# Designed miniproteins, single chains, continued (5): the designs that were tried, part 58

Each design is a single chain, and the fold is of that chain. pLDDT is the mean over its residues in the fold that is shown.

## One batch from the design tools (miniprotein)

Design m18132
Fold by ESMFold2-Fast:
Structure m18132 (fold): chain A 59 residues (1-59)
Amino acid sequence: MVEVVANIDYLEFMIEDLRKELAKSTNPEDKAKLEQEIEELEGRIKKAKERYNQLVEES
């Protein structure tokens, strides 16, 4: 669980960094790539949270 939480925090940090780069970018190709990376990381966070909830769910 601790490792999953640490991983989620890391992914959240990366997403915030990418969002800042997206806001600064003026290149359409760079914006598209940043959006795609953000979506992939958001998907990974969702899966990590689902796994975390499974692990803490009363067994």
Scores: mean pLDDT 75

Design m18133
Fold by ESMFold2-Fast:
Structure m18133 (fold): chain A 66 residues (1-66)
Amino acid sequence: LAEEARRHRQLAEEAEKAGDYDTAIEHYNRAFTLETALHADDPERVLEIGREGAEKVAELQAKKAA
């Protein structure tokens, strides 16, 4: 559901701002999973979501390690 994906993105952004990278990664992963399901019939959009998700998670993992 689009609203649930949006909510998870908001929670992820709040967690990221708070420095809670584990919680942020969890919510981003959930948001990207829901967004991929919503756009399953659009392969270009699925690839775009996948790239955004991989980049965002890598960024947060790097911040957590720093």
Scores: mean pLDDT 82

Design m18134
Fold by ESMFold2-Fast:
Structure m18134 (fold): chain A 67 residues (1-67)
Amino acid sequence: ADRLLERAREYVREARRYLEQGDREMAIRLADEAIRLAIEAARLDPSKTEEATRIAVEASNIRLEAE
C-alpha cells in the first residue's frame, strides 16, 4: 500500500504542475491515476483509508480545476 500511496502523491504533484502550465488534459489524466492508486491502496490496506481519501480529494480538486 505504501508504494501505491507514494505513487499517487507523485501523480498529484505532477497533475498540479501540468494544470499550472495549462495542460488540462494531462492534469485530468494524472489526477485520475492518483485517484485510482489511492482507491487501490485503501482496498489492499484499509488502515490507509484516511491517507488515501485525502490524496483522492486533492486529486479530485485538481481535476475539477482542469475542467
Scores: mean pLDDT 84

Design m18135
Fold by ESMFold2-Fast:
Structure m18135 (fold): chain A 88 residues (1-88)
Amino acid sequence: MGLEELNKDPTEILERVAKAIKEGNAEEVARILGESDHPVAVFIIMEGALLKKELERKGIKVSTGQAYAKAAADYLKTRGIEVEYPEV
């Protein structure tokens, strides 16, 4: 049932994503999110895809991992976890 999937504990996924962001590993962020079927991971992927398109429209080239890491950092902030995405 969809409500049960929405209530899956995202804590482990969010902790792994936060660690990868703090380590500057955008590729690992994309990998963690891509391996998850959790609604939170799907939401971050959608937000990251939109961010990537917006940046590309402005002539800014970013990897999928970089866009997903920025979206993940923004999401983590809404949960009270502040992580800085290391901008290259």
Scores: mean pLDDT 75

Design m18136
Fold by ESMFold2-Fast:
Structure m18136 (fold): chain A 50 residues (1-50)
Amino acid sequence: MEVEEAGRKLAEYLKSGDTEKAEQLGREIAKKYGTEAAVEASRIAFELLN
């Protein structure tokens, strides 16, 4: 999964108030792609929410 796609999914969960799914997705990204990828996905999600 591209980091941009992960960021969009993360933003979608946060926008709908599903913080548990957002946290789970963040952990899965870190596990598969490393912590740097998880941080980048979070930045993308933050940009999309603003």
Scores: mean pLDDT 79

Design m18137
Fold by ESMFold2-Fast:
Structure m18137 (fold): chain A 57 residues (1-57)
Amino acid sequence: AVEELAEELAKRMLAGEPVSEEELREMAKRRGLSEEQLKQAIDQALQTYIKAQEAAA
């Protein structure tokens, strides 16, 4: 699901691990997600990352 991918992406971002475009597409494919759903997952992950950064300040 989009939410599961977003959670995994957020965890990687918080750990300081770069995620390539190829890896993002592979993760989406494994979950049966469309390109649009991948974009939604990335946006959700970024929002989670930003909130975590703000909370740590």
Scores: mean pLDDT 77

Design m18138
Fold by ESMFold2-Fast:
Structure m18138 (fold): chain A 64 residues (1-64)
Amino acid sequence: GKRRIYFVRGKEGVTEEQTKKANELAYKLAKENPNLTEEEIKKKIAEELGVPPEKLEVTSVDVE
């Protein structure tokens, strides 16, 4: 089936290291739970990193 890939960008107050960790977590979450929505992934990453969800921008791309 089609696979969805997520990309996470940190906004003001989010470090480059936190952004890298967020992208690693997004990849892992999408792989383990392919039915998670973009909003659910954003919330889980924000909780894990201890940042407000509004400080993260999550974009998805569908691949074959």
Scores: mean pLDDT 78

Design m18139
Fold by ESMFold2-Fast:
Structure m18139 (fold): chain A 90 residues (1-90)
Amino acid sequence: SELEVQELLGIAALLLAVAKVLLKKDPNDPAAKEELEKAAELLEKALEYFPDNTAAREALERARAALEAGDLEGALEHLEEALRHLEKAL
């Protein structure tokens, strides 16, 4: 449902905002990594409602690669990109 997707995107946005504040002080903050991983999971669930959204899928793939590489600032950027694409799909 649209409400379920809106809730997923809204919580993801809050987690990304928290991660952004944490990363400004410490670009390697493990708490920021946890928030980014949670946001990625929520955005991946939201993407299931928009399977044709190639831009969001590619942004999430880049975010996961950045998380695996320990690039938390890159992961944040790609997750914010995925969020914007999914918000436009609503």
Scores: mean pLDDT 91

Design m18140
Fold by ESMFold2-Fast:
Structure m18140 (fold): chain A 68 residues (1-68)
Amino acid sequence: MEHVEKAEEYLRKAEEAVRQGDVRLALEYARLAKDHLRKAEEAGSDPAKVEELRQRLEEVLRKAGELL
């Protein structure tokens, strides 16, 4: 339970790390968010919310790649 909320929290932390240029920390939080998103999807969470967070995860990974 609460996997959507945890995924969102880790995404917020990853987005902040990207803004600060901390690529390693951003990737670590992104991995945690991805794991919780997978669990949320398996638990039957709101597909629209899961897709929103997945798009945010992809953007974080894209931004982190630009900083490398």
Scores: mean pLDDT 82

Design m18141
Fold by ESMFold2-Fast:
Structure m18141 (fold): chain A 59 residues (1-59)
Amino acid sequence: SSLDLLSEPLATLRELARRTGDERLLAALEKVPSQADVLDAFAALPAEHQRALVEEYER
């Protein structure tokens, strides 16, 4: 599947969380009521989690 953060931010972050095993982000994304809250869920993560997700996206 193609990763597209601009067109499908929720689906893209969910896929990245699955690839990195980030259960904290997966749990947070289940509670997301809108696309705006997807970025807030990412921003609430520890810096190490954010880095791992960005590195997986850039592969």
Scores: mean pLDDT 76

Design m18142
Fold by ESMFold2-Fast:
Structure m18142 (fold): chain A 96 residues (1-96)
Amino acid sequence: LKEKGLKAVEEYKKTGNKLYYDIARQLARQLFKQGKLEEAAEVLEALIEAEPEDAATWFELGKVYKALGKEEKAREYLQKAVEINPSLQPRADEIL
């Protein structure tokens, strides 16, 4: 799943086709559900490199780092999501 997710990010970077971006996000969610938190983080980090203004992906990365017990990273990523999309503030407060 991680390899497929990272490959989808590369295809998105080559083609600009949002379908590949959505595939990579879905694969990251599947990794999260399987408890493969570090692999989920790798796919989400690649997505943020491709689209640094996607607040939803920053938010998902914050959730992953919270689950990993990395509180400072979780706070940094959730704060970035809220800076891009302030409507995420109440949801970020619930996670932090």
Scores: mean pLDDT 85

Design m18143
Fold by ESMFold2-Fast:
Structure m18143 (fold): chain A 68 residues (1-68)
Amino acid sequence: DADATAAIYDAVAKRMEELGFTEAAEKVRSARDAALAGNDVEANKLLQEAIKIDPRVRDILLEEVARA
């Protein structure tokens, strides 16, 4: 479900922003927007770019997926 995936990405972006990692948070928001548009390939690419900017994106993503 694209909406469910986008909600998880939004939660990750908010947590990254709360930690002060604005650049990674903005990249995760771009991934959220791509997921909402149904562009799964672009969403995954943007998410991987966010992880390269800050590896904490991966840890937070795993936590949010586990909560969902």
Scores: mean pLDDT 82

Design m18144
Fold by ESMFold2-Fast:
Structure m18144 (fold): chain A 62 residues (1-62)
Amino acid sequence: DKDVLRALADMYDALAKVAEKQGKFDEAIELYRKAAEIYTQAGDVEHAEELRKKAEELESKK
């Protein structure tokens, strides 16, 4: 059910943003990658690519 997957991905994306604001960059990176994986499964490839890029940028700045 793609709608359920998208809702789950939205939740992980929201959690990643909270972790990032708290300075928990390792946690934020993991959550962004998880959200991207679920967006890919939901067929939202463009959103998944955006979140993968964000996770990579955060990792490269450590």
Scores: mean pLDDT 84

Design m18145
Fold by ESMFold2-Fast:
Structure m18145 (fold): chain A 72 residues (1-72)
Amino acid sequence: MEAYERLKKLIEEMLEYAKKNPEYKEEILKIIKETSELATANKDKFSSMEEGYAFALEVLEKRWEEFLESLK
């Protein structure tokens, strides 16, 4: 599943960033957790697991970009 592989890679990237920047670890974990909770809350709207992963990926990418922009 393309969306699942991309989502997994993005989460690994975010966790590596949190490991190198422990001052942001709590905020990064919160972004991941809240994205997961949002996907779970919308579970009944997805026709497949792939749609769920694609939704989670899109939300996580947007939130991660917004977080990185906030550091500039």
Scores: mean pLDDT 82

Design m18146
Fold by ESMFold2-Fast:
Parts: structure tokens; sequence; C-alpha cells
Structure m18146 (fold): chain A 60 residues (1-60)
């Protein structure tokens, strides 16, 4: 899942290593963590953290 993605829904971080996202946020996926999670960076803020795969779709 490396590359640019967009958040398709709001996500609230529940742990310090997770990202809070709003629908429409643009992210760079850095690598896979496990089947359900990726490590990503929010392009607008530079914040890095874990994101659920189900919240992301590829950006064109």
Amino acid sequence: MEGEYVAVRDVTATRPDELTLRAGDRLEVLHDVDPDWVLARVLATGEMGRVPRSALEPAA
C-alpha cells in the first residue's frame, strides 16, 4: 500500500502511535504494519502514525 492515499472517513486516534484523520485528508503510506494497519504521513501536517487500511483509498 505504499504511495498517496485519501481518507474516506473520519478516524479518531485511540493510542499515541495512531493518527486522527478527517475524510478528505491526503496521506503518504510509508509501509505496511499488519493486515489491518499501515504507517502513514499526513501531507498537510507532516504527522506520522498508524492508520486503519479500511479508512484509505488510493489517490489518483
Scores: mean pLDDT 79

Design m18147
Fold by ESMFold2-Fast:
Structure m18147 (fold): chain A 61 residues (1-61)
Amino acid sequence: MLSEEELRERIKRAREELREAMERLREAKTLEEILEAIGRALRAIGDIVEAQLKLGKFEKI
């Protein structure tokens, strides 16, 4: 059971990871770098969605 505070920390962390992945994608010059950046972005998006769904159960949006 994750607390509301822990969920907020996970969202913040995942958003920062997503931002970094997007910046890496913009600066990526090789196909390998592009694929790695996309993989990181997808993982971060998944973490954000999971955490936001859990947080939404505690807070009405």
Scores: mean pLDDT 76

Design m18149
Fold by ESMFold2-Fast:
Structure m18149 (fold): chain A 67 residues (1-67)
Amino acid sequence: GEIEELVAKLKEMLDEEGQKLLDEAVAALRAGNLEEAQRLFTRLSLLMDDEGRRLLSELAKLLIEEL
């Protein structure tokens, strides 16, 4: 699906630590833990360039739409 494709693209742009952080951010948002998800997505945005931040924003939007 679109979420899985965005996660795969983002993981290609991240090292192993960043990939773990992304998995935690996705899990937090899917669990409805919005405070934790925001902290994790903010940390991820600092590790990424403008393209990565754009994809990360698209991912967060799709995950919120599933809630």
Scores: mean pLDDT 86

Design m18150
Fold by ESMFold2-Fast:
Structure m18150 (fold): chain A 85 residues (1-85)
Amino acid sequence: MEAERKEEREEISKEIGRILREIGDKLEEVLKELKELEEKLKKGEITEEEYEEKKKELDKRLEELAKEAVKKLKEFEAELEKKKA
């Protein structure tokens, strides 16, 4: 019984890790793009209007990532509920 309990915890940790890594990688890319955009604005390489337009696109990506994260976490929570019942 102890071995089965350890296998379940390892499986859960791996699934959570995979979800968080996938979302984290996408979030890191968006944050890098935002930082680059801010640097370009500070250097005068882009206009404030161009900055606002691109920032809106990045904000949409962040919103989609948040929705994806919530969806994956809810699906995982439902799967854990099934294993507990």
Scores: mean pLDDT 75

Design m18151
Fold by ESMFold2-Fast:
Structure m18151 (fold): chain A 61 residues (1-61)
Amino acid sequence: MKEELLRKAEEYLQKAIEAEKAGDSDTAFIYAGQAARYLVEAGKTPQEAAKAANDAIKAGS
């Protein structure tokens, strides 16, 4: 169950990177936020989830 949530988080982080590279920052933030929610549900801290989301946006910019 936790592995499934981590996999979904990874998928959404990748989608956020792709959206940011395409110049669609609004969609990138939506995907990054969804990934952060999955990370918290998987047992990550809010700080760890926020860092992962911010790192994804940075990677796509």
Scores: mean pLDDT 83

Design m18152
Fold by ESMFold2-Fast:
Parts: sequence; C-alpha cells; structure tokens
Structure m18152 (fold): chain A 78 residues (1-78)
Amino acid sequence: VEKLLQQAEELLKSDDEKDIKKAIDLIQQAINQAKTREQAERALELAKLALQKSKTKDLILQAIGAVLQAIGKLLDLE
C-alpha cells in the first residue's frame, strides 16, 4: 500500500493528464488494499490532490470516485 501511495504522490508532481490518471488508478488500488486508518487517510489526501489537479470531466469524475472510496474505507475501518 505505502509503495502505491508513494508512486501516486510522485506522479501528482506532474501536470500531465496521463500521470494524473495513473496516480488515480494507484490511489484506488491502495484504497482497496488499505487495512489501517492511516493508509486510508493518506489515500484520501492524495485523491483530493488529484481532484484539484484534474482538468477534464473524465479525470474529475475518476478523482471524485477515489475520494468517495477513501471515505467509505475510513468508515469501514472505524
């Protein structure tokens, strides 16, 4: 999980749409594999950053999906 989140964070340093999309995909994978609240909180932070950097409707919707998945995971881990 941590390695997926680190790779996503590195990709989000770029403004390239392909890098942002790949970061969202990695964040979603990290959310699915998250077992701790800390992992889910980190994924939520990166999903919110991806949403801020998303410029196309498709990327915005994908980033919103990742944010909602992270919130759902946090609720499950309570």
Scores: mean pLDDT 81

Design m18153
Fold by ESMFold2-Fast:
Structure m18153 (fold): chain A 83 residues (1-83)
Amino acid sequence: MLEREIALAVAMIQVAVAKLAYLKGAPAEEVVEALRRAARHLEEAGLLEAAAVLREAARRIEAGADPAEALDEALAELGRLLS
């Protein structure tokens, strides 16, 4: 279980970093790319449900959702999976 917990914690940190980058002026495209990279890492670790959370956040941002809101929702869902 330690590997799963570490992978989820790293993904949560990556989501937080993506939000900070966005708030500092990074384009939505960069946020989407960061989420997709994190999702691939989670998939490689066998964490398909967590990866789906990040892929859905990326899809919503591409569809015009507010990146900060989408990232906050993804972070909350990943936190639920960690507990």
Scores: mean pLDDT 85

Design m18154
Fold by ESMFold2-Fast:
Structure m18154 (fold): chain A 55 residues (1-55)
Amino acid sequence: MEPVEKAIELLETSDKSFEELVEELPLPEHVRETLRAFAAGDRERLLQFLRTHGL
C-alpha cells in the first residue's frame, strides 16, 4: 500500500516523536489506534509492523 511506504519513510527519516509520527500518517484513525496499541510508543516496533503488513 502506498500510504505504508510513505509512513515507513517518515518514521525512518523524521526526528519527531512516535506520537507525532502516528498523527502525521495518512492512515484512518482506527489504523493509527491499532499502531499505537501494537507499538506502545516504540518507533522500531512500529516500523516492523508497517513493513510486515505493507511490504
Scores: mean pLDDT 67

Design m18155
Fold by ESMFold2-Fast:
Structure m18155 (fold): chain A 83 residues (1-83)
Amino acid sequence: SLILEGEIELGMGQLLVAVAELLEKKGASNEDIIKLLEKAKEFYEKAIELAEKSESEEGKKLLEEAKKLLEEVKEKLEKLKEE
C-alpha cells in the first residue's frame, strides 16, 4: 500500500527528528544534528512522493502532514547551517 509505505516513511522521519532534538538537549554538535535532520528531510520527501501517487483521502491527509513536517525540518536546517 502506497499509504502504508508513506506512513512508515513519515514515522521514520519523525523518529529521526525526535532523536535529533534529544541529542541537541544533550549537547551534540550542530554537524551531528544536521546529519539526522537531513535524513529526516529525505524520509518526509519520500512520504510526500508516495502520498501524491495516492488519490485517496488518506493520501491527502498524509500529504498535508508530510509537507508541514518537511517545512519545519527545512527551517531548522537553515538555522543550524547559519550557525
Scores: mean pLDDT 88

Design m18156
Fold by ESMFold2-Fast:
Structure m18156 (fold): chain A 86 residues (1-86)
Amino acid sequence: SELEKEINELKRKLFAHEVARDMLRALLQTEDYLRKLVKEGKASPFEINLLKELEAQRPSIVADMAALDTEIEELRKKLEELEKKR
């Protein structure tokens, strides 16, 4: 049915958004790890430059994660409403 197709599409879309959020979370965790390496004097020049790039991107990553959290919540609400029609 059309309803089942819409439910399955929303589930796939939700999964893709959750994966995207996990990827952004991994960038923040990488920043924390690199900051630790720099503090311990173990970071390579590449790792120091990567940390600076991730720190510069942090406001955008945090904003994108907040936007993804909002979209995930909206998708979950839509999915719940459609599943009630089954």
Scores: mean pLDDT 90

Design m18157
Fold by ESMFold2-Fast:
Structure m18157 (fold): chain A 57 residues (1-57)
Amino acid sequence: GLMSPLAPAEELEKRAAEHAPTIADIHNEDVETVKERSVKTARSAYEVNLEEQLKLS
């Protein structure tokens, strides 16, 4: 969970997998396709997320 103090990348992978069904449903795509892509890139998401945090904030 979010209580992971040192490895947010693992959490991002889990979150991406859990939210993949919702994203797939919105875009009318296969859950497995969305999940596979999300999990694969989620490993870099911790650094990409930093850029997004700067844009959002």
Scores: mean pLDDT 62

Design m18158
Fold by ESMFold2-Fast:
Structure m18158 (fold): chain A 104 residues (1-104)
Amino acid sequence: SLIDELLAQGYSRLFAEGVKLFKEGKYEEAIKLLEEFIKDMEEAAPNSVQLGYAYYLLGLIYEKQGKYEKAKEYFEKAAKIAEKALEYNPDNELAKEILEKAKK
């Protein structure tokens, strides 16, 4: 999956651990680490595809918890970043996947 590819690419410890907790179904712990990563990335790289992916993961977690309105908000944030990333690099596979999945 894309998650395993991202971990292999040496993403930050906060992101990698957040993804690991997500895979393990430890959603409350995953949210805390992903929210910290998001705060850091919103300041350092507000148009980063990594930020878009973190929003997408939070969307999935909230969807799993039945919090559909929150899930929708995060999917919309993820899609906006993915759309901007594709304007600069149309071949960005991560951005394409985020956009495809977040709009469903």
Scores: mean pLDDT 80

Design m18159
Fold by ESMFold2-Fast:
Structure m18159 (fold): chain A 64 residues (1-64)
Amino acid sequence: SIDEIIEQQLEEAKALLEQAKETGDLKLLLEAYLALHSYYARKGDVEKAEEYLKKAKEIAEKLK
């Protein structure tokens, strides 16, 4: 179902976030935060979506 696909995307995003934190890869960390932002935006969780977008922007600034 669509809900199962969305939940699988969350698990993949969480795995990516853990990998990024373990390796210190800022590009991977940015991708993980953007994936979490997209997930929470689709779920209608505005507060979580904005939180992860803010984190993504902070990492993007470090990559300049």
Scores: mean pLDDT 84

Design m18160
Fold by ESMFold2-Fast:
Structure m18160 (fold): chain A 55 residues (1-55)
Amino acid sequence: MTEEELRELAKKIADSMDVETLKAWLEYLRKTYPDHPVARIEIEALEEKLKEIEK
């Protein structure tokens, strides 16, 4: 899977999550995979989705 495909997939998954699930997943990724390039893409997608919902 390319970075672009992964980013799109992460965004679609985030769209299916509620705010609490998004926050929990985001914290999990930051804590468990802070140095992983795949996790970075997922974190960015989740943060972007949270901004849309919460801000």
Scores: mean pLDDT 74

Design m18161
Fold by ESMFold2-Fast:
Structure m18161 (fold): chain A 69 residues (1-69)
Amino acid sequence: SREEAEALAEQLDVPEEIREEFIEAVELLHQGRYEEAARLARRILEEHRDKLNSALRSALGELSRARPL
């Protein structure tokens, strides 16, 4: 749910400027839209790497590898 994605964003100290994109990526994952979630996570990693803490980079790395069964 969006509430779960928002809670995760707070736990990982996601910067405000990428918060909505991160939430969208997590929601896509929850909807089973793995390829779109992975693509968005890779875009965040590429465009905002210097602003990401280690935990967030790890979470986005996992998300970027999301795939169907």
Scores: mean pLDDT 80

Design m18162
Fold by ESMFold2-Fast:
Structure m18162 (fold): chain A 60 residues (1-60)
Amino acid sequence: TVARLRELAERAGLSPEQIEEAVRITEQSPDPSAALRAAEEALKLGWSPEGVLDAIRLTA
């Protein structure tokens, strides 16, 4: 869900603007689960906030 993506983005240290972008990408995606999985994997690997956001962008 979008709520889960928002939670992960906040935990990854994304700014409010970056969180809003990530949420929009997820809401507009034909596969919202891909964005969520990308965020979860990047967070597990300890990627930077920018890296987590870029992973989400790649699912758009």
Scores: mean pLDDT 80

Design m18163
Fold by ESMFold2-Fast:
Structure m18163 (fold): chain A 73 residues (1-73)
Amino acid sequence: PDLERAIELAKEAKRAVEEGDLEKAIELLEQAKELSDVRSAYYLEQAKEAVEEGDEERAIKGIEEAIRLLEEA
């Protein structure tokens, strides 16, 4: 299922943010958005913007919220 892959990609993106691999995090967040529902995609986009702005804490929180919504779908 696409949502299961979106969850996996979002978890990989969170790890990439924590490791400081921001380019990889952005790529993984974009891939997760393509497989997500509208609500989860919104939070993944907010997380991507936070990564681009260098706000690691906000990025991680956005990814965590997206994962929560995807797991509820």
Scores: mean pLDDT 84

Design m18164
Fold by ESMFold2-Fast:
Structure m18164 (fold): chain A 61 residues (1-61)
Amino acid sequence: NPVEIAERLYRAGASAEEIAEAVKRNSKGSQADLISAAVTGVLRAGGSAEFALEVARLVAA
Protein backbone atom coordinates (compact mmCIF):
# COMPACT_ATOMS: atom_id res chain seq x y z
CA ASN A 1 0.00 0.00 0.00
CA PRO A 2 1.80 3.18 -1.22
CA VAL A 3 0.03 5.42 1.36
CA GLU A 4 1.35 3.25 4.23
CA ILE A 5 4.85 3.11 2.67
CA ALA A 6 5.04 6.93 2.48
CA GLU A 7 3.56 7.36 5.99
CA ARG A 8 5.96 4.87 7.65
CA LEU A 9 9.07 6.16 5.86
CA TYR A 10 8.25 9.80 6.70
CA ARG A 11 7.84 8.86 10.40
CA ALA A 12 11.19 7.01 10.22
CA GLY A 13 12.90 10.22 9.02
CA ALA A 14 13.41 9.21 5.39
CA SER A 15 14.23 11.85 2.75
CA ALA A 16 11.77 12.89 0.03
CA GLU A 17 13.96 11.01 -2.49
CA GLU A 18 13.88 7.79 -0.40
CA ILE A 19 10.08 8.00 0.00
CA ALA A 20 9.55 8.64 -3.74
CA GLU A 21 11.85 5.72 -4.72
CA ALA A 22 10.18 3.31 -2.28
CA VAL A 23 6.66 4.22 -3.47
CA LYS A 24 7.70 3.82 -7.15
CA ARG A 25 9.53 0.48 -6.61
CA ASN A 26 7.08 -1.19 -4.20
CA SER A 27 3.74 -0.09 -5.72
CA LYS A 28 1.77 -0.55 -8.93
CA GLY A 29 -0.54 2.05 -10.39
CA SER A 30 -0.69 5.13 -12.58
CA GLN A 31 1.71 8.02 -11.91
CA ALA A 32 -1.27 10.10 -10.67
CA ASP A 33 -2.33 7.33 -8.23
CA LEU A 34 1.23 7.00 -6.85
CA ILE A 35 1.58 10.80 -6.46
CA SER A 36 -1.78 11.00 -4.65
CA ALA A 37 -0.89 8.07 -2.34
CA ALA A 38 2.59 9.43 -1.49
CA VAL A 39 1.20 12.93 -0.72
CA THR A 40 -1.59 11.42 1.43
CA GLY A 41 0.88 9.25 3.38
CA VAL A 42 3.26 12.16 4.09
CA LEU A 43 0.41 14.44 5.22
CA ARG A 44 -1.11 11.70 7.44
CA ALA A 45 2.31 11.29 9.11
CA GLY A 46 2.39 15.03 9.93
CA GLY A 47 4.58 16.16 7.04
CA SER A 48 4.35 19.70 5.68
CA ALA A 49 2.64 20.58 2.39
CA GLU A 50 6.07 21.67 1.06
CA PHE A 51 7.61 18.25 1.84
CA ALA A 52 4.58 16.46 0.32
CA LEU A 53 4.92 18.53 -2.88
CA GLU A 54 8.65 17.66 -3.14
CA VAL A 55 7.77 13.93 -2.84
CA ALA A 56 5.09 14.41 -5.54
CA ARG A 57 7.64 16.08 -7.86
CA LEU A 58 10.10 13.19 -7.38
CA VAL A 59 7.42 10.51 -7.95
CA ALA A 60 6.48 12.34 -11.19
CA ALA A 61 10.11 12.37 -12.39
Scores: mean pLDDT 86

Design m18165
Fold by ESMFold2-Fast:
Structure m18165 (fold): chain A 64 residues (1-64)
Amino acid sequence: SFEKEVTAALGRMYVALGDLLASKGKYKEAAELYKKAAKLFEEAGDLESAEEARKKAEEAEKKA
């Protein structure tokens, strides 16, 4: 549905913001954004992107 497509797009925006913060060494904040992205992808039914976002969050938390 259109609503799920918009939700997935918002998830991608959170991943991009998380990547930006991680590039600046702000790993704790990046992890929080990746977790928000994962929830949005789950709501959109995009389980693959949700898993990738969760993995990014775990890796960022290890660096924090």
Scores: mean pLDDT 87

Design m18166
Fold by ESMFold2-Fast:
Structure m18166 (fold): chain A 89 residues (1-89)
Amino acid sequence: SDLEKAQEYLLEAAKRLADTYAKQGKVTLGIGVVLRAIGAVIEAELTGDPTPVLEEAKEIKKLGEELGDEEAVKLAEEAIKLAEKALAK
């Protein structure tokens, strides 16, 4: 489903961004990004509402842009696209 794929891309984006933070010595910020993404995935799974995944993907995109992490931005954009499709159903 679009929601399941959005959840997968959100987690991939979060892991990518966390790796970028870890390489900069900001491991705690990286952990925080992954934990927020996990929370959004769990909430969407329990409620069937894609909104938590959409909002967290938007935040990861913003952080990826600020860090210059083009791969994290691309993964987050795919999560946004899929979450928006899931919301339209």
Scores: mean pLDDT 88

Design m18167
Fold by ESMFold2-Fast:
Structure m18167 (fold): chain A 81 residues (1-81)
Amino acid sequence: SNEEILRLIGLLLRAMGLLLDAELAIKRGDAEEAIRYAREAIRLAREALELARRLGDDGFARQAERLIRRAEELIEEAEKL
């Protein structure tokens, strides 16, 4: 449905925003805040992945998986601060 597609897009956009916040926190040397943002991005991206799979949208599913991987990378970067 249109409502589910809008929800999916909203989840992906929010996850992307949190990843940008995590990157900025890393540049400031704030490991705890970077990890917090990245973990929240994973939560939203996982929700988006489940929704994309239910809708049969492989493109959005791949985008959500990519966001999860990026968030995991940012957590590893933050842990090295």
Scores: mean pLDDT 92

Design m18168
Fold by ESMFold2-Fast:
Structure m18168 (fold): chain A 61 residues (1-61)
Amino acid sequence: AVEAIRAASPEEARALLDKILEEMGNESYRKAVERVLELTGGDPRAAAIAALAIKEHDEQA
């Protein structure tokens, strides 16, 4: 999953990010993703990877 996002185009990564955020629906996850975008200068791949990692961690907990 993470490897697929790293290989994805910016448009593909953005679509994955949108899907993950819709599935989570939590304000705290949205804020964490916004912080990653700030730190990376708006990199959608980095944001999608962060969102996926948070989602997988939350599902496991």
Scores: mean pLDDT 72

Design m18169
Fold by ESMFold2-Fast:
Structure m18169 (fold): chain A 60 residues (1-60)
Amino acid sequence: SEKEKEIEKLKKDYENASTRLRQAVAEEQANPKDREALWRAVDAALEFMNAYLKLKEAEK
C-alpha cells in the first residue's frame, strides 16, 4: 500500500541518517579541532532526530 511504501522510505531515511551521524561523530572525534567536522556532527544529529520523529509519527 501507499502508507507501507511511505513507512519503508522513512525507515530508510532513518537508517541513512543514523549511519551519517555515526560517521560524522567519528570524524569529529578523529579531528577535535576541526570546526567544520564539529558542525557536520551537529547537523547530522539534527537530521537524525528529524528522521526519527517523522518515522515514529508515521508508525502510529
Scores: mean pLDDT 86

Design m18170
Fold by ESMFold2-Fast:
Structure m18170 (fold): chain A 77 residues (1-77)
Amino acid sequence: SNLEKGKELYKKGLEAYKKGDYKTAIKYFEEAAKLSENDPLLVAKAYDLISKAYKKLGDYKKAEEYFNKAVEAYLKA
């Protein structure tokens, strides 16, 4: 299912994030969020980690954008 694929991509994003590959992590988390529209908690976690990855990359504007998306998704969980 798309949700199972989303969970797999989220896990791959976490592995990339732990290794410091923040650009790859962002790509996996964005795809995980798209496939997991019916799991607001997974979407929220993905957006939160995208926000943190952008902070690691020094892109504070995108970090704030994705933090706001994470908050909105948490409110739907």
Scores: mean pLDDT 89

